# Designed miniproteins, single chains, continued (2): the designs that were tried, part 81

Each design is a single chain, and the fold is of that chain. pLDDT is the mean over its residues in the fold that is shown.

## One batch from the design tools (miniprotein)

Design m6989
Fold by ESMFold2-Fast:
Structure m6989 (fold): chain A 71 residues (1-71)
Amino acid sequence: LKEELRKLINRLIALKLRKIGLEFELELLKKQPETPENKEKIKKLEEEIKKIEEEIKEIEKKIKELEEKLA
């Protein structure tokens, strides 16, 4: 149970770092000229960020459930 919690925390950290990287890339692209290529890249990054946010929420719920079981 405690090892499962550690694995989930490690995955949560990895996802949060990935999200930060994608948000940074998105900010850089928004500073670039509005080209069709940049608009497509922005859209893809926003979709990927949204997926990561959903996964983060799911993992945070699992962590909370495991913490309650460990108490």
Scores: mean pLDDT 82

Design m6990
Fold by ESMFold2-Fast:
Structure m6990 (fold): chain A 59 residues (1-59)
Amino acid sequence: GSALALVLYDYAASTADEISLEKGEKIEILEVLDADWVKAKVLTSGKEGLVPASLLKEV
């Protein structure tokens, strides 16, 4: 099973591989790429992409 996380801060995607996030959204961590980046899925929209790991709190 994938981990769930809460988005702590708004984030605007800077590349096509990234997704934008809003503070308070719940996401699923699909894959941890490195210390700084994870592949995530937004539970409300189904969008998938890269987001900064520092933005997330596991719940």
Scores: mean pLDDT 83

Design m6991
Fold by ESMFold2-Fast:
Structure m6991 (fold): chain A 72 residues (1-72)
Amino acid sequence: MLPDQDEIDEALAIMAVAIGVANGASPEELTELALRFIDLHPDSKAARDAIIEALRHHGFEEAAKRVEEYLK
């Protein structure tokens, strides 16, 4: 089977948000980070869903909603 790129994208999304949170990033900065991450993976649903869920997991629901709205 081909490598599961979706699992790699999920891990990278989780780590990117975790690093941002650890460095005291604002919701606006995390929103920008998420949009840039998605831009690097434009056709990846896994990347999109993983970054949004990572934002929600860390309590940044407003940032997650803003990312969802921007992608619609």
Scores: mean pLDDT 77

Design m6992
Fold by ESMFold2-Fast:
Structure m6992 (fold): chain A 120 residues (1-120)
Amino acid sequence: EEEELEKAIRDAKSPDPDVQAEAVRKLGELLDSPDPEIQARAARAIATAATHPDEKVLDAAYSVVPKLIEAARSPDPEVQRAALTALAAIANGLRDMGRTEEAEKVSQAIEEAARAVQAR
């Protein structure tokens, strides 16, 4: 897992949007890791890739939103914070590209995840 994480983090910084998009999808798979350190690092890498992204990269980031929502409900505070940061970056990227309905969906998911944590 750690070797896969390191490769995905490197590829997420690729100047090739196809390589970067594949890396974001792989980072999304790593959000299912039982290791909270791997989950937090994967979420942080997704957040970085979603900052001023190519449309292909943003599409890949949007596709992993359901896994980020689950990570945002994690009992681990670093995983929770990293996932919320990634969701916020994706929502901002979607708005910047005029994809307002998708951005609103992500923003609502952030609010719901924050409420679920406070209800604990």
Scores: mean pLDDT 83

Design m6993
Fold by ESMFold2-Fast:
Structure m6993 (fold): chain A 81 residues (1-81)
Amino acid sequence: GEELKKKLLTLIGEILRLIGEILDLEREKERLKKELEKIDPESEEAKKLKEKIKELEEKIEELKEKRKELLEEMKELEKKM
């Protein structure tokens, strides 16, 4: 079982790293949303902030999908232990 245990620990480490990255991006997204509230919604600055927020939301979604895949891999490894 040593090989399966090593794979499980590696997956846990990768999942924790992804959680950290997601939290950092969500914090940045909230910061940009607060800046957007202070700016004229029809300005070029507001348009640029909306685009950056959208890019962050897309990156967060990609990382959440990757986290889901790693969690499923972990679940399958646990079935073999």
Scores: mean pLDDT 85

Design m6994
Fold by ESMFold2-Fast:
Structure m6994 (fold): chain A 65 residues (1-65)
Amino acid sequence: VTEQAALAVRAVGLGIEAGLPVRIVEEDGRLVVHLTAETDEELKLAEEVARRLEELGAEAVITRL
């Protein structure tokens, strides 16, 4: 198991815990986590999850619908 695989598992866990749809993509050997938010409350939650993911070494992208 690589560190990237461990990060992916943690990212999915954080998304499930927050109740947000999460999609994980690997680009140039880095993990990119895509989060979707439909409300301002979900957007704030997605920003908190993204910040935690950045602290773990993952890149996060938020899509506002």
Scores: mean pLDDT 76

Design m6995
Fold by ESMFold2-Fast:
Structure m6995 (fold): chain A 107 residues (1-107)
Amino acid sequence: SELERARENVRVLTDAAIEYLKKAIEAVKNGDREKAIEYLEQAIRFLEAALDVARTAGLPDEVIKALEEGIEYARKAIEHVKNGDFEKAIEYLKKAIEAAQKARELA
């Protein structure tokens, strides 16, 4: 069905976002600020694509909310990377991963 296809698309896109968020954590740990921001921006693009699919298909509000929270946490991680606060950047990256995983499981 079209709804099952939308759910699968959200899962694939959130899986891609989670991979980039994990790469961003490793970049932060290695002190590679530029790569960390690049990986975070890629993760946000995948989460925004998943959010667009979820909204268009009329997926449950809890999926939409989890995707929105994931995007917000990833954006906060970028701010902390830019400020050199790598400890807080990793905390927000972990929150973004948890939100993306929740969206994937609820989709």
Scores: mean pLDDT 92

Design m6996
Fold by ESMFold2-Fast:
Structure m6996 (fold): chain A 62 residues (1-62)
Amino acid sequence: GIETIKRAALHDVERYASTVELSEEERKELEKLLEQLRKATTVDEIQKLAQQAVAVVERAKK
């Protein structure tokens, strides 16, 4: 169900984020996206928010 997909996305993003150093601004941006992801009610919302969260982590990796 949606909750299983959401839980998997949250775990994957959080695990990826743990491998990089985030600035205060990047951490706040990521936390806002994760909060929105927790509240998401559709697969499309989950996918979009997860992609945005991954992009924050990828920017920090540089």
Scores: mean pLDDT 84

Design m6997
Fold by ESMFold2-Fast:
Order: sequence, then C-alpha cells, then structure tokens
Structure m6997 (fold): chain A 91 residues (1-91)
Amino acid sequence: SMEEERQKLLEKLEETVSEVNRLMVKGDPEAQEINARAVQLLMEVNEKEKLSTIELIYLYYAIVHLLYENPDMSDEEIIKKAKELTDFILG
C-alpha cells in the first residue's frame, strides 16, 4: 500500500540520519560536512517558507539522505528532491 511505501521510505531516511550522526560522533569529516551542508540548506528553505516542526524534521532527514547518497548533486537538485520526498511522506 501507499502507506507502507511511505513508512519504508521514512525508515530508510532515519537509518541514513542515524549512520551520519554515528560517523559525526566519531569525528568523521565527511559526515560533519554532510550535516553542516544539510543544516545550511534547511535554514535557506525555512527562511523562504514557514515550515511546521514535522516538515522541518522530515525535510532535514531527506536532505541528509540525499547528500549522503549523492555527494556530487547540486544544492538546487537536493532541495527539489528533498521536498518531493517530504511531500510524499506527509501525504
């Protein structure tokens, strides 16, 4: 079902965030850069759009996941795809 697909996607995003956080605690510079860039992009979107707490959380998860899997993807493409993933999760 679509609800099962949303749940599986959310779990996949949360798994990536957990892994990036684990690597950051260990002092991994690539993980630190992913988080720094994710926070910067999240702040840029939030300044332009009034996001709810849940939208902010899911957008952060999506950005971290996309940066982790796609290190050469542009900021504009990351934001576009992260919004699409967030919209899908929220319904």
Scores: mean pLDDT 90

Design m6998
Fold by ESMFold2-Fast:
Structure m6998 (fold): chain A 76 residues (1-76)
Amino acid sequence: KNDIAMKATAAAGKVPGVGTREATAVGIEVLENIDASPDELYKAIEDALLRAGASPGVAREAAEAATKAVEEAKKA
């Protein structure tokens, strides 16, 4: 769980416009929604990023990157 959240946080942090506050919000949502579907996880992360102050475009890109990182980590 923590390893997957760290990978998701790192993936989101590579998106331009994602700062420490936004990346931390991603990690928290991944831990809370680790057993959720990819669509549910994406929505939770996107909503958290918007609340943290990310623009809609940044929130979308970071949510996609984080959700993909979670799915890849679960496959390994």
Scores: mean pLDDT 81

Design m6999
Fold by ESMFold2-Fast:
Structure m6999 (fold): chain A 66 residues (1-66)
Amino acid sequence: SEVLKKRLKVGQILSRQEIVDLLKEAGVKLPSENPSVIWLIETLESHGVYVTPVEGGKAFEVFKID
């Protein structure tokens, strides 16, 4: 989604909650109140945003945007 690409930049670090909030703002329907890490990563990738876990999996860094 273009909304996600406009709000994010490469090198930005996001909490799990910030990712959930951004997906909700982009109109994405969540599968549960606490989606899996894999689901969050794959859903962001489907929108052209690529993240990797940092801080022992407590946060995610954006490393690529299409």
Scores: mean pLDDT 80

Design m7000
Fold by ESMFold2-Fast:
Structure m7000 (fold): chain A 59 residues (1-59)
Amino acid sequence: SMAALEKAKRFAEALAEALKEKYPDAKVTIEEVDENTVVATVEADGKKFVIEVDARIFE
């Protein structure tokens, strides 16, 4: 559902913010990959963190 997808986006944003606490210059990209999947990519200090959230867990 769109509500579950929105919750997944908020969760991904929260996880990305936690990583930015250690890497303040981090570049964050949050993308809706499909109807059930949100991906947050955090790039900092030569490292890339990928956080994948299945929106169905919020249904």
Scores: mean pLDDT 80

Design m7001
Fold by ESMFold2-Fast:
Structure m7001 (fold): chain A 100 residues (1-100)
Amino acid sequence: DKEREAEELVKKAEEALKKEDYLEAARHYVEAAELYEELGDLERAAELYVRAAELFEKLGELEAAAKLYERAAELYEELGDEERAEELRRRAEELREKLK
């Protein structure tokens, strides 16, 4: 059951956050987001991609963070949330500018 698997991954991410294991937390959030995306729960998927992106940004993994913000923006656009999509695309572009 992909839904239970996704919920378990979110719990693992939250446990990793309590231990300040930001890389493990980010990875679990990405895996959970991918499962919610497969399930058609685009709203939860987008939220989890944003959480993962914020953790990669905190770790200085700016390329990974930018890609995840771009993925979340794409999902918010599919959901009709153009304002959130634009905000996340700007955030990704700012991170890509820092990589120059």
Scores: mean pLDDT 89

Design m7002
Fold by ESMFold2-Fast:
Structure m7002 (fold): chain A 90 residues (1-90)
Amino acid sequence: KEIEELEKKAEEYEKEGNYEKAGEEYKKAAELYIEEYRKTGDLKYLEKAVEYYEKAAEAYEKAGNKEKAFEASVEAGVAQLEIAVRRVTS
């Protein structure tokens, strides 16, 4: 429910052209997916975290906030690397 509310809020901000706030909400959703992954060990949550960090990076880029866009891209890359390692070592 909480993650779903953040996703909807981010989409609303995106439609309004408020990309800074959209990026913030996408980042919060990604962080909550990381928490779910840590609790469950289920890679589906890590895959969702990648998706939402990438959305956050795109939103921040559209907002002109290159620093936050870079940070979100790094977080997505770290999560992608963990998925890759777990898939080849499992």
Scores: mean pLDDT 85

Design m7003
Fold by ESMFold2-Fast:
Structure m7003 (fold): chain A 57 residues (1-57)
Amino acid sequence: SMEEERAKLEEELVRLTREAHRAYDEWQATGDPELQARYRELVARIDELRARLEALS
């Protein structure tokens, strides 16, 4: 159902948001460019999921 699909995307969004926060914090603490790249990738995936959730509305 649309409700089940929405719930799954919302759970994934929460998970990716936590990962992005962790990557950001580690990047700020270490200056590691791999962590910066990971953060940017996670933000892009979050934006994609938000667009998909908006399309379901």
Scores: mean pLDDT 87

Design m7004
Fold by ESMFold2-Fast:
Structure m7004 (fold): chain A 65 residues (1-65)
Amino acid sequence: SSEEDKKAAEDAIKKTREALEALGLEEEAQRLVDEGKKLMEQGKYKEAADYADREGKRLVVSALS
């Protein structure tokens, strides 16, 4: 359902934000949240969740490399 997709997107964005902030990537975390919110405002909940997971993982890997 769209309610489940919305919750999944909110959870993915929150989890990714917290992970990036824990690494000191506060500016990157804010940009990710802003883009995720933009997708959610468009009703693109699955795309928002996928974006947060994919971009978050990319940023974490980049920071640790």
Scores: mean pLDDT 86

Design m7005
Fold by ESMFold2-Fast:
Order: sequence, then C-alpha cells, then structure tokens
Structure m7005 (fold): chain A 65 residues (1-65)
Amino acid sequence: MHLVVVVVDEDEERARQSGRIAAERFGASSYTVIPVPDSRTAYEKAFELRKETDYEVLLVPPVDL
C-alpha cells in the first residue's frame, strides 16, 4: 500500500521530516509527502486524493495543534 502524507507546514524540509516519521509509525512500505501551508489546503488535497486514487491518505496537523 502506498501512503500519501499531507503535512501542514510552510517549511518543506520540516514537512518532509514530519511526514517521514508519520509514515514510519504507520508502517508504510512506500510513501509520498505533500507539504501544504494551511489546514484548509490540507483537507482539500486529501479529499481530492481520496476521490481520485486508492491510496491511503494521512493528515499531519501543525506541531502546535
């Protein structure tokens, strides 16, 4: 199963690190990290991905949420 991790973070490098940790904890054998600047964009992206693909989608909120 391919996991798509949508991370709410303006810093792409930090988003990539958070997404990797989340994917490892989820036990995914393959994953893609998509950094987004805010929660609204994250929900829209996750909805589109779930509608158009059979991939599992994980949302990672901001660190302070």
Scores: mean pLDDT 75

Design m7006
Fold by ESMFold2-Fast:
Structure m7006 (fold): chain A 75 residues (1-75)
Amino acid sequence: SSLEEAFKEIQSLMLQYREALEAGDLERAIALLERIAELVEKILKEHPDLPEDVKAQLERLLAWLRQEIARLKAE
């Protein structure tokens, strides 16, 4: 399903983000987090009928992503 594919893409991008951080590539790490944030926002917009606990988890992830992007940009 498109939702399952989106979650798999998020997992792949999170792995790439970790590799970018380990390599010290902050610009790449930021770009990857921004792509993950776009996917999370899309999931929340396209699937408003998700269970409330799942929506809350995605909203917390999105808040963390936005905070982490801001933190890395301040480096």
Scores: mean pLDDT 87

Design m7007
Fold by ESMFold2-Fast:
Order: structure tokens, then C-alpha cells, then sequence
Structure m7007 (fold): chain A 65 residues (1-65)
């Protein structure tokens, strides 16, 4: 289900963050993945991404792009 796929995106983002992947790239990639899953509302995207290790600044920059 969509909920389970969203949870997998969050888990993957946190894993890649721990591996030292560039946070700005990771935030943009996560937004793109969530949009493909049908999450297009910026507020819903922000709420989901808050569950990751990404900072508010990294999330906001990705949503503004």
C-alpha cells in the first residue's frame, strides 16, 4: 500500500543519511520519490520528511526547488 511505500522511502533516506550521502541530494531525491507515489502537497511532503534525519533547512530547500 502507499503508506508502506512511504515508510520504505523514510527508512531508505535515514539509512543513506547514516552512510554519509549528501543531504541536499538526498532531500531532493526523497521529494521526487514521494511525488511519484502521489504525494504532491508540499505540507504533506514536509510532514513525511520530518520523520527522516534531514534538517528543516534541507527539507525546505528541496521543496523550493
Amino acid sequence: KKEEEIELVVKRVNGLYDMGVDPAFLARHAVAELRRLGVTDPEELREILKKTKLSDEEIDAALAA
Scores: mean pLDDT 83

Design m7008
Fold by ESMFold2-Fast:
Structure m7008 (fold): chain A 78 residues (1-78)
Amino acid sequence: APSIWELLQEAGELYQQALEAEKAGDLETAKRLYEEAIRTLEEALRQAQAQGASRSAAFLRENLEHAKRKLEEVEKKL
């Protein structure tokens, strides 16, 4: 299974691709990529919680909240 840090890297890449799609006006692609980034962060959070890594879990919750706000912004423009 991917590590928490591998999942964070993957989510970061997906988030950057989503930002690029949003800037290009491809809102449907941006939406899908933000949703994928959110799912990847949720997997990382589940692993952090299972390991009792409270600090990592707090950090991941903050990243999830930020990604969810970006998804909401894109959905309002669709």
Scores: mean pLDDT 88

Design m7009
Fold by ESMFold2-Fast:
Structure m7009 (fold): chain A 56 residues (1-56)
Amino acid sequence: SNQEQSENLLELSERSKNPEASEYFREASEYFRRGDVERGREYALKGFKLLEEYSR
């Protein structure tokens, strides 16, 4: 559900050690909470891409 995805992304935001990725996850969470699934997915993807780069 959008609410569940929002909560998961907020948790990722809080736990992320990369501040830029954390911000993307927070924004993604807000979009999912509002039912904007397309933007939520877009911002979540941006966060995950940053985490992949950071974990090198």
Scores: mean pLDDT 82

Design m7010
Fold by ESMFold2-Fast:
Structure m7010 (fold): chain A 77 residues (1-77)
Amino acid sequence: MDVVLAVERYVNENNLLASQLKEPEVKKKIAEELKKVGVTDPKTQDRAIDAYINTLNKYGFFPTLEILEEEFKRALS
């Protein structure tokens, strides 16, 4: 839950598009937010970012927090 909320909060506060989440500077900032919630491994950070992008692409609209949580759980397990 905290991992999903960290990514979602950063994306929403900065009005980012899904396509921008793969940009190096954006990934670096999201990685810093993920470290604050205990995700310090770069591979796990990249998987969390990929899970968020894939969820947005898959559903074609703003997914509910519940949908994001399930997709992250699947991607990070």
Scores: mean pLDDT 72

Design m7011
Fold by ESMFold2-Fast:
Formats: C-alpha cells, structure tokens, sequence
Structure m7011 (fold): chain A 79 residues (1-79)
C-alpha cells in the first residue's frame, strides 16, 4: 500500500535534523546576516529532505552537493 503521510514527514524531519547543521555552515559562507543564513539553511534543508525522502541513506557529500546547487540557483536569481 501507499506509505502513510505521517511516516513520510517523520523521515523528512530526520533528514532535516541530520543535514541542517552542514547546510547552515554552507549558508553562512554565502550570507553575512546570520538570520538570513539560518532562514535559507532551513528552506534548503527542507528541499534536500524532499529530494532524498525515498533515499534516507543518502551520503552527506551527495546531500551537500544538492544543497549547494539549490543555494547557487537562489543566489543567481537574486543577483
């Protein structure tokens, strides 16, 4: 059967918890404002969790590459 929505959100929350600290460190390299870096890091972590929801075993390297691609796209649009 289809996976329960609750189980999908719990999996995403675990991915966010795992990758947020690494994504925040990446965001701080690109944003001088700490609040802006935190806001973007949370949003990027959510997008990474959506991308890898079906692959929770994804490596930190692969997740960070995805986060960097997303961040670069936002920086390109805003400039």
Amino acid sequence: GKERIDEMFERMDRLIERFYPLILELAKKHFKDEKEAESFARFIAWLVAVRFMDRPEVSEEEALKAAEEILKRFLEISK
Scores: mean pLDDT 79

Design m7012
Fold by ESMFold2-Fast:
Order: sequence, then structure tokens, then C-alpha cells
Structure m7012 (fold): chain A 90 residues (1-90)
Amino acid sequence: SRELRQRIVVLAVSLGLLVAAASTGLDDPEEVARQVEELAREIARLLEELGREEEAERVRELGRRLVEAIRAGDLEKAKELTLELIRAAE
């Protein structure tokens, strides 16, 4: 399970960096949203594999809201949701 925990940390950091980069306004919001959706889905899957079903569901919920915030251009909300998602993945 240590390897799964390390993978979750790497994915969570990657998601955080992606959202931070998107805040520059240079990236296509749809492409960022797609990558965030993929990362959140993989984090939730790994949390389920660890038996952390509550955290997995929380990450899925936050991931959906994060994708919508990115598509809406609400970068402040996207940053808030990203921090909450990273905390849920810990």
C-alpha cells in the first residue's frame, strides 16, 4: 500500500501544478479540465484500492466541481477545490 500512497501523492501534486499553471490564463480551459478529470478519477480509484471509500467519493465530488469551475473560468474557486481535493487524498 506504500506504493499506492506514493502514486496518490504524485497525482495530487500533478493536479495542483496543473491548476496553478491554468491560473496564468495561457492554457485551454477544456484541455485543463480534461486532464484534471483524468487525474481526479485515478486518485479516487487508488483511494478505493486502499480501502478509503469515503475519501474516494469525496475526491470524485470535488473533481466534478473542479472541472466545472475550470470550464467556467472561476480560477479562485478552482484553487479552493484543488486544495480541498489534495487534503481529501491525504
Scores: mean pLDDT 83

Design m7013
Fold by ESMFold2-Fast:
Structure m7013 (fold): chain A 59 residues (1-59)
Amino acid sequence: AAAREAERRAVLREIAEKLNDIGDALDKALKEAKELKEKGASEEEIRETIRKIIDENTP
C-alpha cells in the first residue's frame, strides 16, 4: 500500500511541476495581453505577444 502510494505521489509531483511551469507562462501572457489591450493594441499584436511568451516559457 505505502509503496504504491509513494509512486503515485511521485508521478503527481512531476505533473504538478510541469503544470506550474505552464501556469506561470499563462499568467505572464495574460498580464501582457491585458496591458496591451488597455493601451489599445490590435488583436494581432496581442495574439503575437501571447504566442511569444508561451513559446518562450513552454518548449
Scores: mean pLDDT 75

Design m7014
Fold by ESMFold2-Fast:
Structure m7014 (fold): chain A 127 residues (1-127)
Amino acid sequence: ATDPSIPTIPLSTLYNNTGTALNGQGQNSQAIAAFDNAIKIDPNLASAYNNKGTALANLGKYNEAIADYDKAIELDPSNAAAYNNKGNVYLQLGKYDEAIADYEKALSINPNNVTAKNNLATAKALK
């Protein structure tokens, strides 16, 4: 039986959590290194790809961010956050039709996503 006093968090999850903390501090390049370590240990960790995409987008590396969001969606098609984040990148690129489609997909998964609802309104206004 697993001893509940012993942490059983996977090492990939610890790297993913470290990357998220670094990204929150504006340390985007260091966050990417932590997410790369998470992915190297667990290549199927959808959240690490989504979080790496966000760090890449913060650095203006939009094509690389889209590729990582696409991988997160491939691994977890119910990841509303990855669709919303991909829509945000398309919005920054002036690709309003693609942004609208991604925000509508995020809202189809989570209709109460206020951020996706607001971003959809913005994308439609800029078209």
Scores: mean pLDDT 88

Design m7015
Fold by ESMFold2-Fast:
Structure m7015 (fold): chain A 68 residues (1-68)
Amino acid sequence: SKTTVDEIVEAFERLFANLDLSPEERAWAEERLAEMRAAKTADEAKRILHETLSYLDSRGIKVVNPPP
């Protein structure tokens, strides 16, 4: 696969910079980002990313320029 854990993390970091998150949401998101960085495979990182995006969507947070 062309997508690596580092690419997924970088894309998500850029996304987070543009999200209007509460302090609690920001802390939760930082924990998810740490889990992505610790992922042993790109597929594992993608699962964490999908779960994170699903949570944000469930809270009504609009995502612009989502990661691949």
Scores: mean pLDDT 73

Design m7016
Fold by ESMFold2-Fast:
Structure m7016 (fold): chain A 55 residues (1-55)
Amino acid sequence: MEELIEETKKRVFELTGDEELAKKVGELLREEGKTVSQEELKKAADAYLAYLESR
C-alpha cells in the first residue's frame, strides 16, 4: 500500500511539476487506504493520474 501511494505521488509530480499537489494526492490516497482494499486504492490512484493526463 505505501509503495502504491509513493509511486502515485511520483507520477503526479512527473505529470504536473506540482510538489504540493503530489503531496495532497498522497494524503488523499492514505486516508482512502484506511477504509478500502489495495485494489480499490489502485483504481483511485489510476483515476487521479488519468484525470491529470487528460488536461
Scores: mean pLDDT 78

Design m7017
Fold by ESMFold2-Fast:
Structure m7017 (fold): chain A 96 residues (1-96)
Amino acid sequence: APRVRTVPREELRPAVLEALKEAHADPSIVGLAERFVEESGADEVRIAVHPDGSITLEAIDSATGEVLGILAATNVSPEDPTRATVGAIVLKGYPL
């Protein structure tokens, strides 16, 4: 089962860095995650770390519970965090 947590936007950076560390992923992905959440307009983020080392971020409007976007990232090699890859970014009505 994935390890799931929900954090307010103000706690995004440390929460994503912790998730990247748990997934043995490249910590530089945190910058992409911050940009994704900013472009989505979300005030809350649900972070899931999957058993295969992939990470899913859902950008959420806390007032409505609507998912405004999804970012999926995976490791090319979990033993080498510098080879992490972003698999997909999907945003509702927002450019990247």
Scores: mean pLDDT 69

Design m7018
Fold by ESMFold2-Fast:
Structure m7018 (fold): chain A 73 residues (1-73)
Amino acid sequence: MEELKEALEKLEAELPKVKEYVKENPELREKVIKALEDTLKLLDELEKKYPELKEQIEKLKKKIEELIEELKK
């Protein structure tokens, strides 16, 4: 469980870097958006399996959703 919590924290910390990376590499935008959408689906499954992590996962999902919307502009 500790490894999963650390992975979620690391993913959250990397989200601002993803935005800058796509800005510098616009040809990768569609691939990055798809990867983020796939991550949201994985997080939905993890939330159902690990209800103890629900609040952390919901917070991360919200940040990823906001990032996807910003990248789709």
Scores: mean pLDDT 80

Design m7019
Fold by ESMFold2-Fast:
Structure m7019 (fold): chain A 86 residues (1-86)
Amino acid sequence: SELVERGVRLVEEAVRLALLKEGFSEEEAEEAARRVGERIRRLAELDPERAARTLEEAARVAEEAGDLELAEELRRLARELRERVE
């Protein structure tokens, strides 16, 4: 739970920032972020390892968008999610 919801929020932020940087509207960025977040939430329930991998991909997106703090937090959550599986 709480860990998954925090991960979803950070992934949504990374996606939103990346799309805004590319010139998409705020509405388009929010809609895309929401869809990605829903996908992550379901993935965390069904396949935590794949969800952790997706958090790592989102961290790369955040870095490319210039948000190094967001990238670090996403990588930290990915590691914590993996540790909870084993």
Scores: mean pLDDT 81

Design m7020
Fold by ESMFold2-Fast:
Structure m7020 (fold): chain A 72 residues (1-72)
Amino acid sequence: GEELRKELLKLIGEILRIIGDIIEIEKELEKLKAEGASEEEIEKLEEKIKELEEKLKELKKKLKEVEKELKK
């Protein structure tokens, strides 16, 4: 009951936080590309985005599982 709802809200909160982090890094990446930053700095930010996207994918899987349990 309520425990699954709390878990759902926690997962949604974590997902939204990671999406926010990705958006901020993407903004910084665009700025660095416009300013002619080094390829190494660009690659480091792209790698961080990739890591966050993989974490987001795993959290979305957990969210779907919790949603399925709540619909039973």
Scores: mean pLDDT 83

Design m7021
Fold by ESMFold2-Fast:
Structure m7021 (fold): chain A 55 residues (1-55)
Amino acid sequence: SPEVEAIRAQMRRVVEEAGRRIEELLAAGDHEGAERVMEEMHRRLSELDARLRAA
C-alpha cells in the first residue's frame, strides 16, 4: 500500500541520515555522540515500525 511504502521510505531515510552522522562522529573520535545518534535512530525506527504494523 502507499502508506506502507511511505513508512518504509521514511525508515530508509532515518537509517541513511543516522549512518552519515555516526560516520562523521566516529571519524571525529566522538564515540559518545555516535552512541546518542544510534539511540535516537533506534527510537525513531521503533515508532515507525509500530506505525508499519498498524498499517
Scores: mean pLDDT 88

Design m7022
Fold by ESMFold2-Fast:
Structure m7022 (fold): chain A 66 residues (1-66)
Amino acid sequence: LGEHLERAREALRRGDYESAAEHLREAARADPESREFFLGWAERARRREDVSNLLAVLDAFTPEPG
């Protein structure tokens, strides 16, 4: 799960919204309980909608406090 979300973040940083959506779909497959949540964000990423909110969501799921 975390690896897919981190790759989605990297894709968003590059402006590669299609790859970000793909990684979010893989996250949905890895966590069936959150499937609809991640699929919803994958669709928003494809449409370049709420990108800043999506990054905040990904940060919450891939935290590494240093």
Scores: mean pLDDT 74

Design m7023
Fold by ESMFold2-Fast:
Structure m7023 (fold): chain A 93 residues (1-93)
Amino acid sequence: SPSLEEAVKRASKDAPAVNDDGIPVELQKNIENARNALISDQNNLKAQENLIYYLSLLPSDEAIDVEFQLLRAAGVSQSLIDQIRSLVEKGRK
């Protein structure tokens, strides 16, 4: 509709860019940076804290589950993934 097209056009000018899933590009970049830091060093507490914070801001449990699948595929320990998942769940309540 014209009003919906106008709203999208206005959002594109005044709001941060979003990806095809409606996730802010800056949020996705911050998640990728934290994930990559954690993959490089699983003892990086700052990367753990950043990832917990940014994952808690994701709009859906499906989007969060995709990020945990990526961590597991990259060789991050299941115990660390379970800890992060628990803290993300608490942050979203």
Scores: mean pLDDT 76

Design m7024
Fold by ESMFold2-Fast:
Structure m7024 (fold): chain A 84 residues (1-84)
Amino acid sequence: MNADELIKKAEEALKKGDYEKFVEYARKAISVDPSNAKAYLLLGKAYMKLGEYDKAIEYFRYALQVDPNNEEAKKLLEEAEKKK
């Protein structure tokens, strides 16, 4: 299973409200392709929904390390830092 397939499974789990499976698939996507900014962004979003703001901040920072121009990651990082 490649990173794109794992991202699709993560998005399907999120649609079903299965945050545990969502995080699992997103982490596997990062393991397959550590340069996939979308996987880090999705993990950050999942941790935001779980109220784990420190972990969300970590993943949004990784997304920005991979893609420094990702405006969504910049906005979500600021939001996560304000919620601590």
Scores: mean pLDDT 80

